# Designed miniproteins, single chains: the designs that were tried, part 107

Each design is a single chain, and the fold is of that chain. pLDDT is the mean over its residues in the fold that is shown.

## One batch from the design tools (miniprotein)

Design m3958
Fold by ESMFold2-Fast:
Structure m3958 (fold): chain A 57 residues (1-57)
Amino acid sequence: SLEEILRKIGEILRLIGEILDLEAHLKRHPDDAAARARLAALRARRDALMAELKTLK
């Protein structure tokens, strides 16, 4: 549905914002292993949601 598509787009945009914030954090704190792990998890979730959107179109 259109509502489902818009919801997933909103979630992707939010994830992109969090990813950018973590990338900025890691530029200042490159040894933060927890932040690096979280960045990897957020990127994986973004990619999964983008793949789901592709199947809905």
Scores: mean pLDDT 85

Design m3959
Fold by ESMFold2-Fast:
Structure m3959 (fold): chain A 62 residues (1-62)
Amino acid sequence: LSKELQEEIDEGVKEIAAAVIATTSTKDPEERRRIFDIALRALEENNGDVKKALEAVEKELA
């Protein structure tokens, strides 16, 4: 992967995780880690598209 794409993925994961955690208000560290893992996978599968990745994370957690 290019360095630019990797940086975009890292920032996207933080954005998605923050949004989902804010919505769910979860304090459980295992749940937070799960959200992070799902966000990373979704972002990789959607080529760094944060909007599509967020939709995928919301669907996975529903």
Scores: mean pLDDT 74

Design m3960
Fold by ESMFold2-Fast:
Structure m3960 (fold): chain A 70 residues (1-70)
Amino acid sequence: SATEAMAEMYNYGVDLMMKYKDDPEKVSRIAFVTAEAMAKARQYLAAGDLEAAIKVVEEGKKKLEEIEKE
């Protein structure tokens, strides 16, 4: 479900922020990507667009994976 995908992405973002806790710039970037994806997904869910909500969560997760690879 879109709600489950959002929860998984949010938890991944939190885990990454804890992993990089001693790198404030990296934590800030992770927090921003996570918050933006969650905000957009919530807006799509409110509009009933589950497919768009899942897509923005997937895009957010991909951005988080790119930050982790740095």
Scores: mean pLDDT 87

Design m3961
Fold by ESMFold2-Fast:
Structure m3961 (fold): chain A 60 residues (1-60)
Amino acid sequence: GPENRKKLLELIGRILRIIGEILDLERELRRNGYDPEIEERIRKLEEERKKLLEEMSTIP
């Protein structure tokens, strides 16, 4: 139904934002060298992305 579609689109939007932030942080890490704070932020974002992908997979 339209509610499931709206929820799916919202989850996709959140996932895309997280992917964009990860890519930005990975570019910074490659350009400026190793930073443990940036690496930890990437790790947390990857965990959040995984959880959102799992939630998305439960929508019919």
Scores: mean pLDDT 85

Design m3962
Fold by ESMFold2-Fast:
Structure m3962 (fold): chain A 68 residues (1-68)
Amino acid sequence: EKTLKGIFEEVLKLEKVGINDNFFELGGDSLMATELISRARAQGLEIKAEDLFKFKTIQAMADYLDSQ
């Protein structure tokens, strides 16, 4: 959760992002999605492009990753 929130904030260029905010509704596009995945992998989080489109919020994605 905390690590994903920071990555969302950096990629979207926002000071704060809520854990229930939708990445694409905050102005994220496909290029930003690629950057998010790259940064997440650099932090040791195994996220695929399809996971981001399936789990659009930080909370949903964190819950999914905790189950892996």
Scores: mean pLDDT 73

Design m3965
Fold by ESMFold2-Fast:
Structure m3965 (fold): chain A 78 residues (1-78)
Amino acid sequence: KAVELAEEAAELAGKLPGPQAREIAELARKAAEYARKGDYEKALELLGEAARLAVEAGDDETLELLARAGEEVLREMA
């Protein structure tokens, strides 16, 4: 589900060193928190920002999890 995928993305990103990895992990964690509260619009915004940073960092595995989390958020909004 969206919360689980976003939390897994945060954990995966957090295993890499550096400030970008830390920021991606924090954004993904916040997205999971907003999704848990039912604020899907804010969750999607934060997942998008995390995905942009994951692209810049070349972190394809985290990007895949963030994309799947975003897709699940869109399904929850429908």
Scores: mean pLDDT 81

Design m3966
Fold by ESMFold2-Fast:
Structure m3966 (fold): chain A 80 residues (1-80)
Amino acid sequence: DLLFFDPTDPVHKELQKLIEEFTKAAEEGDIEKALELLREAAELMLKAGVPKEQVKAVIRRVTYFNDLPEIGEELEKEIE
């Protein structure tokens, strides 16, 4: 789930795609790919003007739902 997600917005639609691909990579055990996809999602959110705290909240939520909290913690540290 993305906070304030709008599926008709092209940016939000791409974010949904990245999150869906992240979930698939996580289910397949491809941790490296999952982290890369989540980084792309975070970068896209930041470029779209989403507040850093909201981006971190989305990352934390998505990674905990997929039982990958370590990936979430690593990526949260990378957000400036």
Scores: mean pLDDT 76

Design m3967
Fold by ESMFold2-Fast:
Structure m3967 (fold): chain A 80 residues (1-80)
Amino acid sequence: MELSEEEFEEELKKLEEEMRRIAREMLEKGVPLEVLEEMDKIAREYGEKARELYEKGKRNEALEVVKKALEEIKKIYEEA
């Protein structure tokens, strides 16, 4: 079953809050700027893909793409 627009926005907000928290913690840790730039690149690339899927009405797939981006960002955070 496809997520409603409201459910999608709620889940997206949670994922964005988590990504923002990780970015703040990494900045406070003093990780290299190159690591933050890599995270920004991942977020942008996955964000564009998620937007494409959302425009096609594939909200579940769009949300999964955002979750995958967060998983990649978390891996970078754990290695930092």
Scores: mean pLDDT 78

Design m3968
Fold by ESMFold2-Fast:
Structure m3968 (fold): chain A 68 residues (1-68)
Amino acid sequence: GPAMKSVEELIAEFERLIAEETDPALRQAAENLLKTVKRLVEAGADPEYIAELGQAGLTWLRRQRAAA
């Protein structure tokens, strides 16, 4: 299987986390990260670069949720 999720899978995962998040600050952070990913897609950035940034953002969010 792929070492990282595709850009489409990352967007879906961010949307899922936003829908499940009860902390307004973490939800806002997730929404800001998703907005950045979507803007990079619109700008025609390298899909591999977008996937790497998206995966880093998801990893960060999961760490914040584990600490809260």
Scores: mean pLDDT 79

Design m3969
Fold by ESMFold2-Fast:
Structure m3969 (fold): chain A 75 residues (1-75)
Amino acid sequence: SMQDLQDQVSRSIRDLMDSIRNRSPVSTIERQRDRTIQRMDQLISVSSGQQRQRYIQMRDSIERMVDRRIQQLRQ
């Protein structure tokens, strides 16, 4: 259901943020990012109108944030 997808996305975002906060290995952060983006893409595919646009913006923001953090960890 859409609610299950929303719950999975929220949990994935929390896990990702926790891994970044705790300075987990880059491989762990990348795996969690990929999982989060995959679940967000599923949520986007079943959404429409303004809600879909918000999820697209959230996905793009998460990708940019994580990519920036990974670059910092590699330096």
Scores: mean pLDDT 84

Design m3970
Fold by ESMFold2-Fast:
Structure m3970 (fold): chain A 57 residues (1-57)
Amino acid sequence: MLTAYFPANDEKARNLKVGDEVEVELPDGSIAKGIVEKVEHRLDLAGTYKITIKPIG
């Protein structure tokens, strides 16, 4: 599984739901696609969303 963090003011992140498809840029510059499995709003991380993603290729 992948974990990605998005700012709370990111419109796409605010509207993400379990079952949505998402693209995440990895540290090596490659793009991974996945299905959202979990969305957590993290106030302790300056208002970020922690998104758990299942890779789909």
Scores: mean pLDDT 72

Design m3971
Fold by ESMFold2-Fast:
Structure m3971 (fold): chain A 67 residues (1-67)
Amino acid sequence: MPTASVSESGGVSTLVIRAPDEETREKARELAKERGLEVILERGNILVASSRDRSAVEEVASTFEPM
């Protein structure tokens, strides 16, 4: 199951997603971009995205299980 965590620092919310496979990670990337998040890192099982819109980050995170 893909898992997600959200942290906030200085008005920027950061989403970390751990995906079981590359296909799931790519789908998570597309969802993050569709919601206006900036993809900072995409590698292996990890996706990191950020936005100044905390509500958008939390909406994406709610699609996944808690980390």
Scores: mean pLDDT 80

Design m3972
Fold by ESMFold2-Fast:
Structure m3972 (fold): chain A 63 residues (1-63)
Amino acid sequence: LVERARELLKTSFPSLVPHAEIEERDGVVVIKLSIPLSQAFLDALQRVLGAHLGAPVEVVQAL
């Protein structure tokens, strides 16, 4: 899951990759972004990635 999430992020949002930490906890993919982004964008990213991975995804701001 983590590697699939990382590849999807590199393909769709390459500018976010250097600011992203990706981990898996109990079947949930957690993506921590150290760049200031709107909550609407974080919610949209979570929805898109979750749909493509077929697994629950949480996108959080880690500033």
Scores: mean pLDDT 80

Design m3973
Fold by ESMFold2-Fast:
Structure m3973 (fold): chain A 66 residues (1-66)
Amino acid sequence: LKEEILELLKSGKAKILKSETLSASRTSVVLRLIVEDENGKVYEVILELDLVTGELKVLEAKELKP
């Protein structure tokens, strides 16, 4: 699931319904995102953006609808 969500975000196919900054530093940002895929499934994602490397890391992902 985390890898699938990471690829969805990298491909630009995710619709971002909500974003919230959980923490921010000079070297990283942690975000809570609510995202929708092409099939209308909604996910809650905790995402870390490494500002030094530009790398995205999915810390947590769950589908909000079974």
Scores: mean pLDDT 78

Design m3974
Fold by ESMFold2-Fast:
Structure m3974 (fold): chain A 59 residues (1-59)
Amino acid sequence: SALGEKLLEAARAGDEETVRELLAQGADPRYRDERGLTAAQLAGAGGHLSIQALIEAAQ
């Protein structure tokens, strides 16, 4: 839960290093926010396509 929220924030911010660290720590790449959005969707919406692909590959 806490890792999932941090993953959403890092993906939205375009912080690839933090995204990689959180996934390595076992963050759920399918975690959804209160709007039902995943980290991959937030990264994509922000134009962070490499981060979007990284999160999708972790699923």
Scores: mean pLDDT 84

Design m3975
Fold by ESMFold2-Fast:
Structure m3975 (fold): chain A 66 residues (1-66)
Amino acid sequence: MRERLEEILRRAEEIVEEMRKLGASPEQMAMANMALERIREAVERGDLEAAEKALKFLEELLKSLE
């Protein structure tokens, strides 16, 4: 459980950094940072389902970049 939450947080941080390098818009970066914050809160609560949903949103946001 703990290891999975840590893995999700690490992956989310990687995606946000990748979006920065790809030149995501300020709006896209704001959404990405909001999703990352939701993941951090979910990790603090031990809420795996919330963390996975926020990560999926972040992954879809990354895929929307050309």
Scores: mean pLDDT 82

Design m3976
Fold by ESMFold2-Fast:
Structure m3976 (fold): chain A 57 residues (1-57)
Amino acid sequence: GEVLRRVTLKELSEASGLSEEEIRELLETETDPEVLAKKLGISVKAAEEAIRAYKES
């Protein structure tokens, strides 16, 4: 599906090489988007959007 306006667990999994379960655990435990971005190998902005999308769902 089109994900241009938000980051999803599946897209993060495909981009980072981590499992969806590992990404979900990181989103639940990591409150710092900079740390999350570094762990996932994505931009800080993408990490902020991922955290926001996860909390809003």
Scores: mean pLDDT 70

Design m3977
Fold by ESMFold2-Fast:
Structure m3977 (fold): chain A 65 residues (1-65)
Amino acid sequence: MEEEVVLEGFTNPVIGRLAEKYAGLKPGDRVLIKEEIDENTLLLENLKTGELVRIPKEDIILKPV
């Protein structure tokens, strides 16, 4: 599944400070939801870098484009 969304922010402020660990994702970045690995985890692609990252759904806020 490929769905383009905007990363609005992080619900966990610690993760927001560790954006480098999450493929350089920053609020305002456009990402693709490549796969829902499980009910709590997404595989995202940062459209600026092409990097893939696994991230918990609870730790991010995504908005449709």
Scores: mean pLDDT 71

Design m3978
Fold by ESMFold2-Fast:
Structure m3978 (fold): chain A 70 residues (1-70)
Amino acid sequence: SIQLVFKFPKKVTDYRRFSQLAYAFGGSAYLNEKTNEIVVTVPLSSSHSVPSLKKYIESQGGVLVEESII
């Protein structure tokens, strides 16, 4: 899988839009409330979705801090 970690400058209270977008590509997203980070995971077969996920989440104020293959 591909994992993307996005840090937000303001407290995230609703991440449903990120989880819904990730789910459309066979993935998932969750909020790490301790760090105020959104963690997005998509299968390698959906690697083509990564640019769209990055663009959308960054447009919502997210800053990409980590990208890894797990």
Scores: mean pLDDT 82

Design m3979
Fold by ESMFold2-Fast:
Structure m3979 (fold): chain A 55 residues (1-55)
Amino acid sequence: MEELRERLLEAARRASGAAAALAVAHEAKQMGLIDEIPPPGPAEELKRAVIEGVE
């Protein structure tokens, strides 16, 4: 799980837009690393929510 968490954090940091950030959020939820998908919003807000949730 630690390697998966690290890879998802890196993917979230590298996401270039809201769609990419949302895709990482869906993957993190499927892996049980976050409880729910962040609300729709700017890419930076989505990225931050995923990073904070996965950590």
Scores: mean pLDDT 75

Design m3980
Fold by ESMFold2-Fast:
Structure m3980 (fold): chain A 90 residues (1-90)
Amino acid sequence: SLEELVKAREYVSKALRALQEGKPVEEVLEYLKKALEYSTDEKAKEYIKKAIKALNSDKPEEERRKEAKEYAKKALSYLSHKILELERER
């Protein structure tokens, strides 16, 4: 639903803010997991999953955060596009 996609976008935005503010990886993961629960767009889901995978990888934390941020930005773009499509008259 539109409401679920809006919630997914809100949680991805919270994850991006947490990454920018240097919040713990665990806090970022909780926001991304909630975003995944609400996301019905398959491409957004894939990028959210990639962000989660990046944060759980064996790479240095700085690299994990940078990679997760890029995937989260892509997820945000797909969610925003899908929300705009659903707001159009049919």
Scores: mean pLDDT 85

Design m3981
Fold by ESMFold2-Fast:
Structure m3981 (fold): chain A 55 residues (1-55)
Amino acid sequence: GNAAWAFGKIGDERAVEPLIKALEDEDQNVRLAAFEALSEIGDERAKEALEKALE
């Protein structure tokens, strides 16, 4: 149902925000771990963040 989908997106968005910040970390290992975690989540916002990080 759309309600369950929306609640899932809210949870994913909260998780994605700290991972997006970690993509800008000065430690390359932290950046890589955040990249892998965002790839696993695979949400639309996570995909956009990964595309920006690859630029």
Scores: mean pLDDT 68

Design m3982
Fold by ESMFold2-Fast:
Structure m3982 (fold): chain A 73 residues (1-73)
Amino acid sequence: MTPEELLQKGIEALKAGDYETAVKYFREAIEKAEGLLRARSLAYLAMAYHGLGKWDEADRYVEEAARILAELG
């Protein structure tokens, strides 16, 4: 499965409220993705962690995504 396919499956799980499955797919996407795709995957991972009530983890991934976006711009 490509990082784009993993991100899409994660988004589908997130929309369904299946935050645990979303975390799994977003983590796999992050391991395979670089640049903008990695930043997007990290932002979605943060949303999934926020849905789980794990706000400290969510904040950390938002910061990592923002750092990557700053390096790209």
Scores: mean pLDDT 87

Design m3983
Fold by ESMFold2-Fast:
Structure m3983 (fold): chain A 98 residues (1-98)
Amino acid sequence: SAEEERQARADELAARIRKVFDEMVKVGSELLEKKDELSPEQVEKAREHLRKAGVYLDKAQSYLRKARAGEDPEALDQAERYIDLAEKHVKEAKEILK
């Protein structure tokens, strides 16, 4: 059914949010450990990317809640879009730490 398909996709996106959140936390810890080895500009750029990733994950979770409630037919696509943005920013922060 459409409801079962919606819940299955919502569960997959929830798992992706968790993975991106866990990676964001790890990258944040690495930034803290390497802070003295990085330029102030590198620290600021990495922090900005992690902050943006957090904002996008919050938006993804908001849309995921709407999707599960059946309130918005576009909510799953919006959640996925924000997960992709969060993942991109976590990767950008991780590249700065190399």
Scores: mean pLDDT 90

Design m3984
Fold by ESMFold2-Fast:
Structure m3984 (fold): chain A 68 residues (1-68)
Amino acid sequence: MRETLEEIAKEIKELYPKAKVEIKEDGTLVVSGDLSVSELTGLALRLIGDYPELEVSIRGDEIIIRPA
């Protein structure tokens, strides 16, 4: 799973260069930074569609991604 999260992190950084992406030791991927609500929503929907095995949630100005 960590290898999949690292691939996702790279994709996010390529699509949103302003994003800050961090993988926690517990396998949680956190996306933050200077992202608009529309950018956050669009990214979250894309991840839900592409990675149905992951739990994707939005918390304020951050996206939290975890194994389901």
Scores: mean pLDDT 76

Design m3985
Fold by ESMFold2-Fast:
Structure m3985 (fold): chain A 51 residues (1-51)
Amino acid sequence: MAARREREERVRAAVAELAASGELVEDRDAEIARRAGVSKATARRIVRSLS
């Protein structure tokens, strides 16, 4: 689905941005979710699918 692909792309971008910044984050999944504009559960699921 287009929506799933769009969320995956946003999560990938958020992961890359966080890695590039070198920022130490207490809750990485929450930070990725915030940057990607998705829920923490959605971010966690997509990150696992990218591995």
Scores: mean pLDDT 74

Design m3986
Fold by ESMFold2-Fast:
Structure m3986 (fold): chain A 70 residues (1-70)
Amino acid sequence: SRASRLTALHEMKKITPEGEKILELVEAGKLEEAAEIISKLSKEDQEAVISGLESVSPKGKELREVLEKL
């Protein structure tokens, strides 16, 4: 839902200033580009971002698989 999207965006912005860009890339299906940005974060922050994205988009689960292959 849109409310879940706003919550995920707010939480991601606490972790990284690129949170909005990451969400936009995931929604556009640009999972490799999103994964490259996320891969630069700590492992703890990577998990927090991916878990948040999985709650708002089915593409978030695919993103986890892309990140694991990096």
Scores: mean pLDDT 79

Design m3987
Fold by ESMFold2-Fast:
Structure m3987 (fold): chain A 60 residues (1-60)
Amino acid sequence: RAEELARRVREEGDELTRRLVDSMLASTPEGAAATAELLARRSSPELAELAREAARALAE
């Protein structure tokens, strides 16, 4: 589930978004949350929310 959500963020985002999502998938749940906040800093509300959903799914 988390990988599916992260893949959507990666496919809809630019190169930086792809790199941050790949980092998130390789991280602990805490690291994934930090990476989602980096994506949020790009000011893309839709992609930031998908990344946060993926981080939450990884924490399950």
Scores: mean pLDDT 67

Design m3988
Fold by ESMFold2-Fast:
Structure m3988 (fold): chain A 85 residues (1-85)
Amino acid sequence: GEKELEEALKEAEEQIEEAEKAGASEEALELLRKALEAAKAGDIEAAEKHLKELGVAMQKDSLDAGLELSKAASNIRNAIEELKR
């Protein structure tokens, strides 16, 4: 519902900040930000596209950055699932 969507989007924003602090690449952070903005706009197709591109880009990141990027991506996926209702 709306509450679950708002919570997932908030957690994604917080985890993007943690990924940046962990030294995530600008490419991965940009893709996460694009996926988050698409999810906020209700654009499921764009959000899923950017998350797929993130999965490739983040393979070059450190383990610590990759873990934080994965947490942010999971929260965006939770938001997408709420939008698919």
Scores: mean pLDDT 85

Design m3989
Fold by ESMFold2-Fast:
Structure m3989 (fold): chain A 90 residues (1-90)
Amino acid sequence: VEREARTVASFLEEVADIVSQYPEYKEFAEKLRELAERARQATSKDEIIAVLNEAIKLLDEAVKKSKDPQLKEFFEQARRALEALIARLE
C-alpha cells in the first residue's frame, strides 16, 4: 500500500508540474497536488483507488476543455496510466 501510494503521488505531482507551466491549468495543477497529498496519506487500497478515480475525473474535464491537441493527447495518456494503476490495485 505504501509503495502504491508513493507511485500514485509521484505520478500526480509530475503531471501537475508539467501543466503548471500553463497559466490556464494552474487551478487544475493545484487540484492534482492536493490529490497527490491524499495519496501519500492513504493507508488502504480503497483510499488510493478513490484518489485515482478523482484524478481520472479531473483529467476527463481537462481533455474536454483543452483546445490544444498536444495537451489533449498528454491528458489522455495520463488518464490511461491512472486506469492501468487502478487495474493493478483491483
Scores: mean pLDDT 81

Design m3990
Fold by ESMFold2-Fast:
Structure m3990 (fold): chain A 61 residues (1-61)
Amino acid sequence: MSVEEKAELAREIASEERLEVLREVGEKLRRIGDGVDRGLAVYRETGDREKGLEITREGGE
C-alpha cells in the first residue's frame, strides 16, 4: 500500500467517525421532532393540552 493510499484510508476512517457522531445527534433530534409532532396532533384532535404535552415528553426520550 502506497503512502498516498494510507493517507486516504486515514481520512476516510476519521470522516466515518465524525459522521457517526453527527448521525447519533441527528437521530436524537429526529426523535424529539417526532414527539412534538405527535403531541401537536393529539392536541389538535382532542383539544387536551395536558395529553398533548405528555405525548411530546414521551417522544423526547
Scores: mean pLDDT 69

Design m3991
Fold by ESMFold2-Fast:
Structure m3991 (fold): chain A 67 residues (1-67)
Amino acid sequence: MVDEAEVYLALALIYYGIAKAQNVPLSEEVAKRAIELAKKAIELSDNPQDIEIAKEVIERFEKELAA
C-alpha cells in the first residue's frame, strides 16, 4: 500500500511540476487527472508530509477549474 501511495503522489507531483514550469493552467482533463491522482495518494497514505504535498496539488488545480 505504501508503494502504491508513493506512485500516485509521484504522478501528481509530475503534473504539478509541469504546471509550475509553464506558469499556466493545464487543460481541464489533465488538471482533473492530477487531482484524482493526488486524492488517491491521500487515501492510501498516512504520512502527513505526503498528504500536505497532495493537498497543495489539489488546491492549485481546483482553483484553476473553479475560475
Scores: mean pLDDT 71

Design m3992
Fold by ESMFold2-Fast:
Structure m3992 (fold): chain A 81 residues (1-81)
Amino acid sequence: SLIEKAREYASQGDYEKALEHLEKALEEAEKAGDETGKEIVLEELAKLYRSMGDFEKAKEYLEEAIEIAVKQLEEAVERVL
C-alpha cells in the first residue's frame, strides 16, 4: 500500500518519497470518503513531520487526526443511543 511504502522510505531517511506517498494516500482517502483511512494517513504525516523536526506541521496533522477520531466516536455513540 502507499502507507507501507511511505513507512519504508521514512525508515531509510527518504522523507521526500515518504511524503509523496502519504500525500497520495491522503488524496485517495479523501476521494473515497474514507474518514478512517484519512485519520491513519494524517497520523503517519504527523509522525513523518516529527521525524523531520517540523513540530508545527506534526501538531497540525495530529490535531486533524484527533478531530476525525472524536467525530467518529460521537457518531458511534449516536448509533447506540
Scores: mean pLDDT 84

Design m3993
Fold by ESMFold2-Fast:
Structure m3993 (fold): chain A 64 residues (1-64)
Amino acid sequence: MSPEEREQLQQQLIEQGKQMLDQGTPLEDVIQQVVDQVRASGLPPEEAAELTTKVTSEIQDYHS
């Protein structure tokens, strides 16, 4: 996956997560969906962990 594709995925996951929260989806379910989508992306474990942390942090900050 290119750096640009990774940035696009990050932005899409953040926007999707915020929309789900706005629709009343529980935070834990939103985070689980992010984890599942990052896993499905085929990123190496190290990059997947970094992306997951960044996306979930942004979603948690939005929820607060």
Scores: mean pLDDT 82

Design m3994
Fold by ESMFold2-Fast:
Structure m3994 (fold): chain A 77 residues (1-77)
Amino acid sequence: DEAEKLFKEKKYEEAIKKYEEEIKKDPNDAKAWANLGKVLAELEKYEEAIEAYEKALEIDPMYEEARVNLLKVKEKM
């Protein structure tokens, strides 16, 4: 996954663009939304990260990683 590679390389703005491209192609990709939330959280864009995680959970309510990360981000606000 090119977007995940960019995230691991700390190229956060480029990773965001790639995850947004993935979401544009498949808006019901819960993993892409959750990964977008992770990148936004690393940039301390906590409100945007919460929105992305909430979208992931709307698609997959049992997505444990997204739920846990959502709670962690809410604690930082």
Scores: mean pLDDT 85

Design m3995
Fold by ESMFold2-Fast:
Structure m3995 (fold): chain A 67 residues (1-67)
Amino acid sequence: SALEYLDKAIQALKQGKTEEARRHLNEALEVAPPEAQKLIDEALRAVDQGDTETAIKYLEKARQVVS
């Protein structure tokens, strides 16, 4: 489910496991609704910029969208 992938991505980011986080975010994008996909895309941009805190904030918003 999208929620499980988002939780795994957030934990990976907190552990500095950037590639693992990207994998889980791509898995989330395949099953997430469009409004959550936009937030996940913003999180991926933050990851690319090395801004882990901002990435996690976008993913927490995405979790609220998917319940």
Scores: mean pLDDT 88

Design m3996
Fold by ESMFold2-Fast:
Structure m3996 (fold): chain A 55 residues (1-55)
Amino acid sequence: SQEEAIQNALNQAAKLEEEGRPELAKKLRDLAEEARKNNWSAEEIQRRGVALMAR
């Protein structure tokens, strides 16, 4: 669950980078790294990712 949420965030970051949004891609990668370090739940990772993407 957590690993799947992290992998989904990293996959989305890769797509954003290919689409010319490298700053947003970096923020998603940073989010994934923070999630791993702080042991965030899949739900928390998804909520924070959605908040990032809404800007």
Scores: mean pLDDT 82

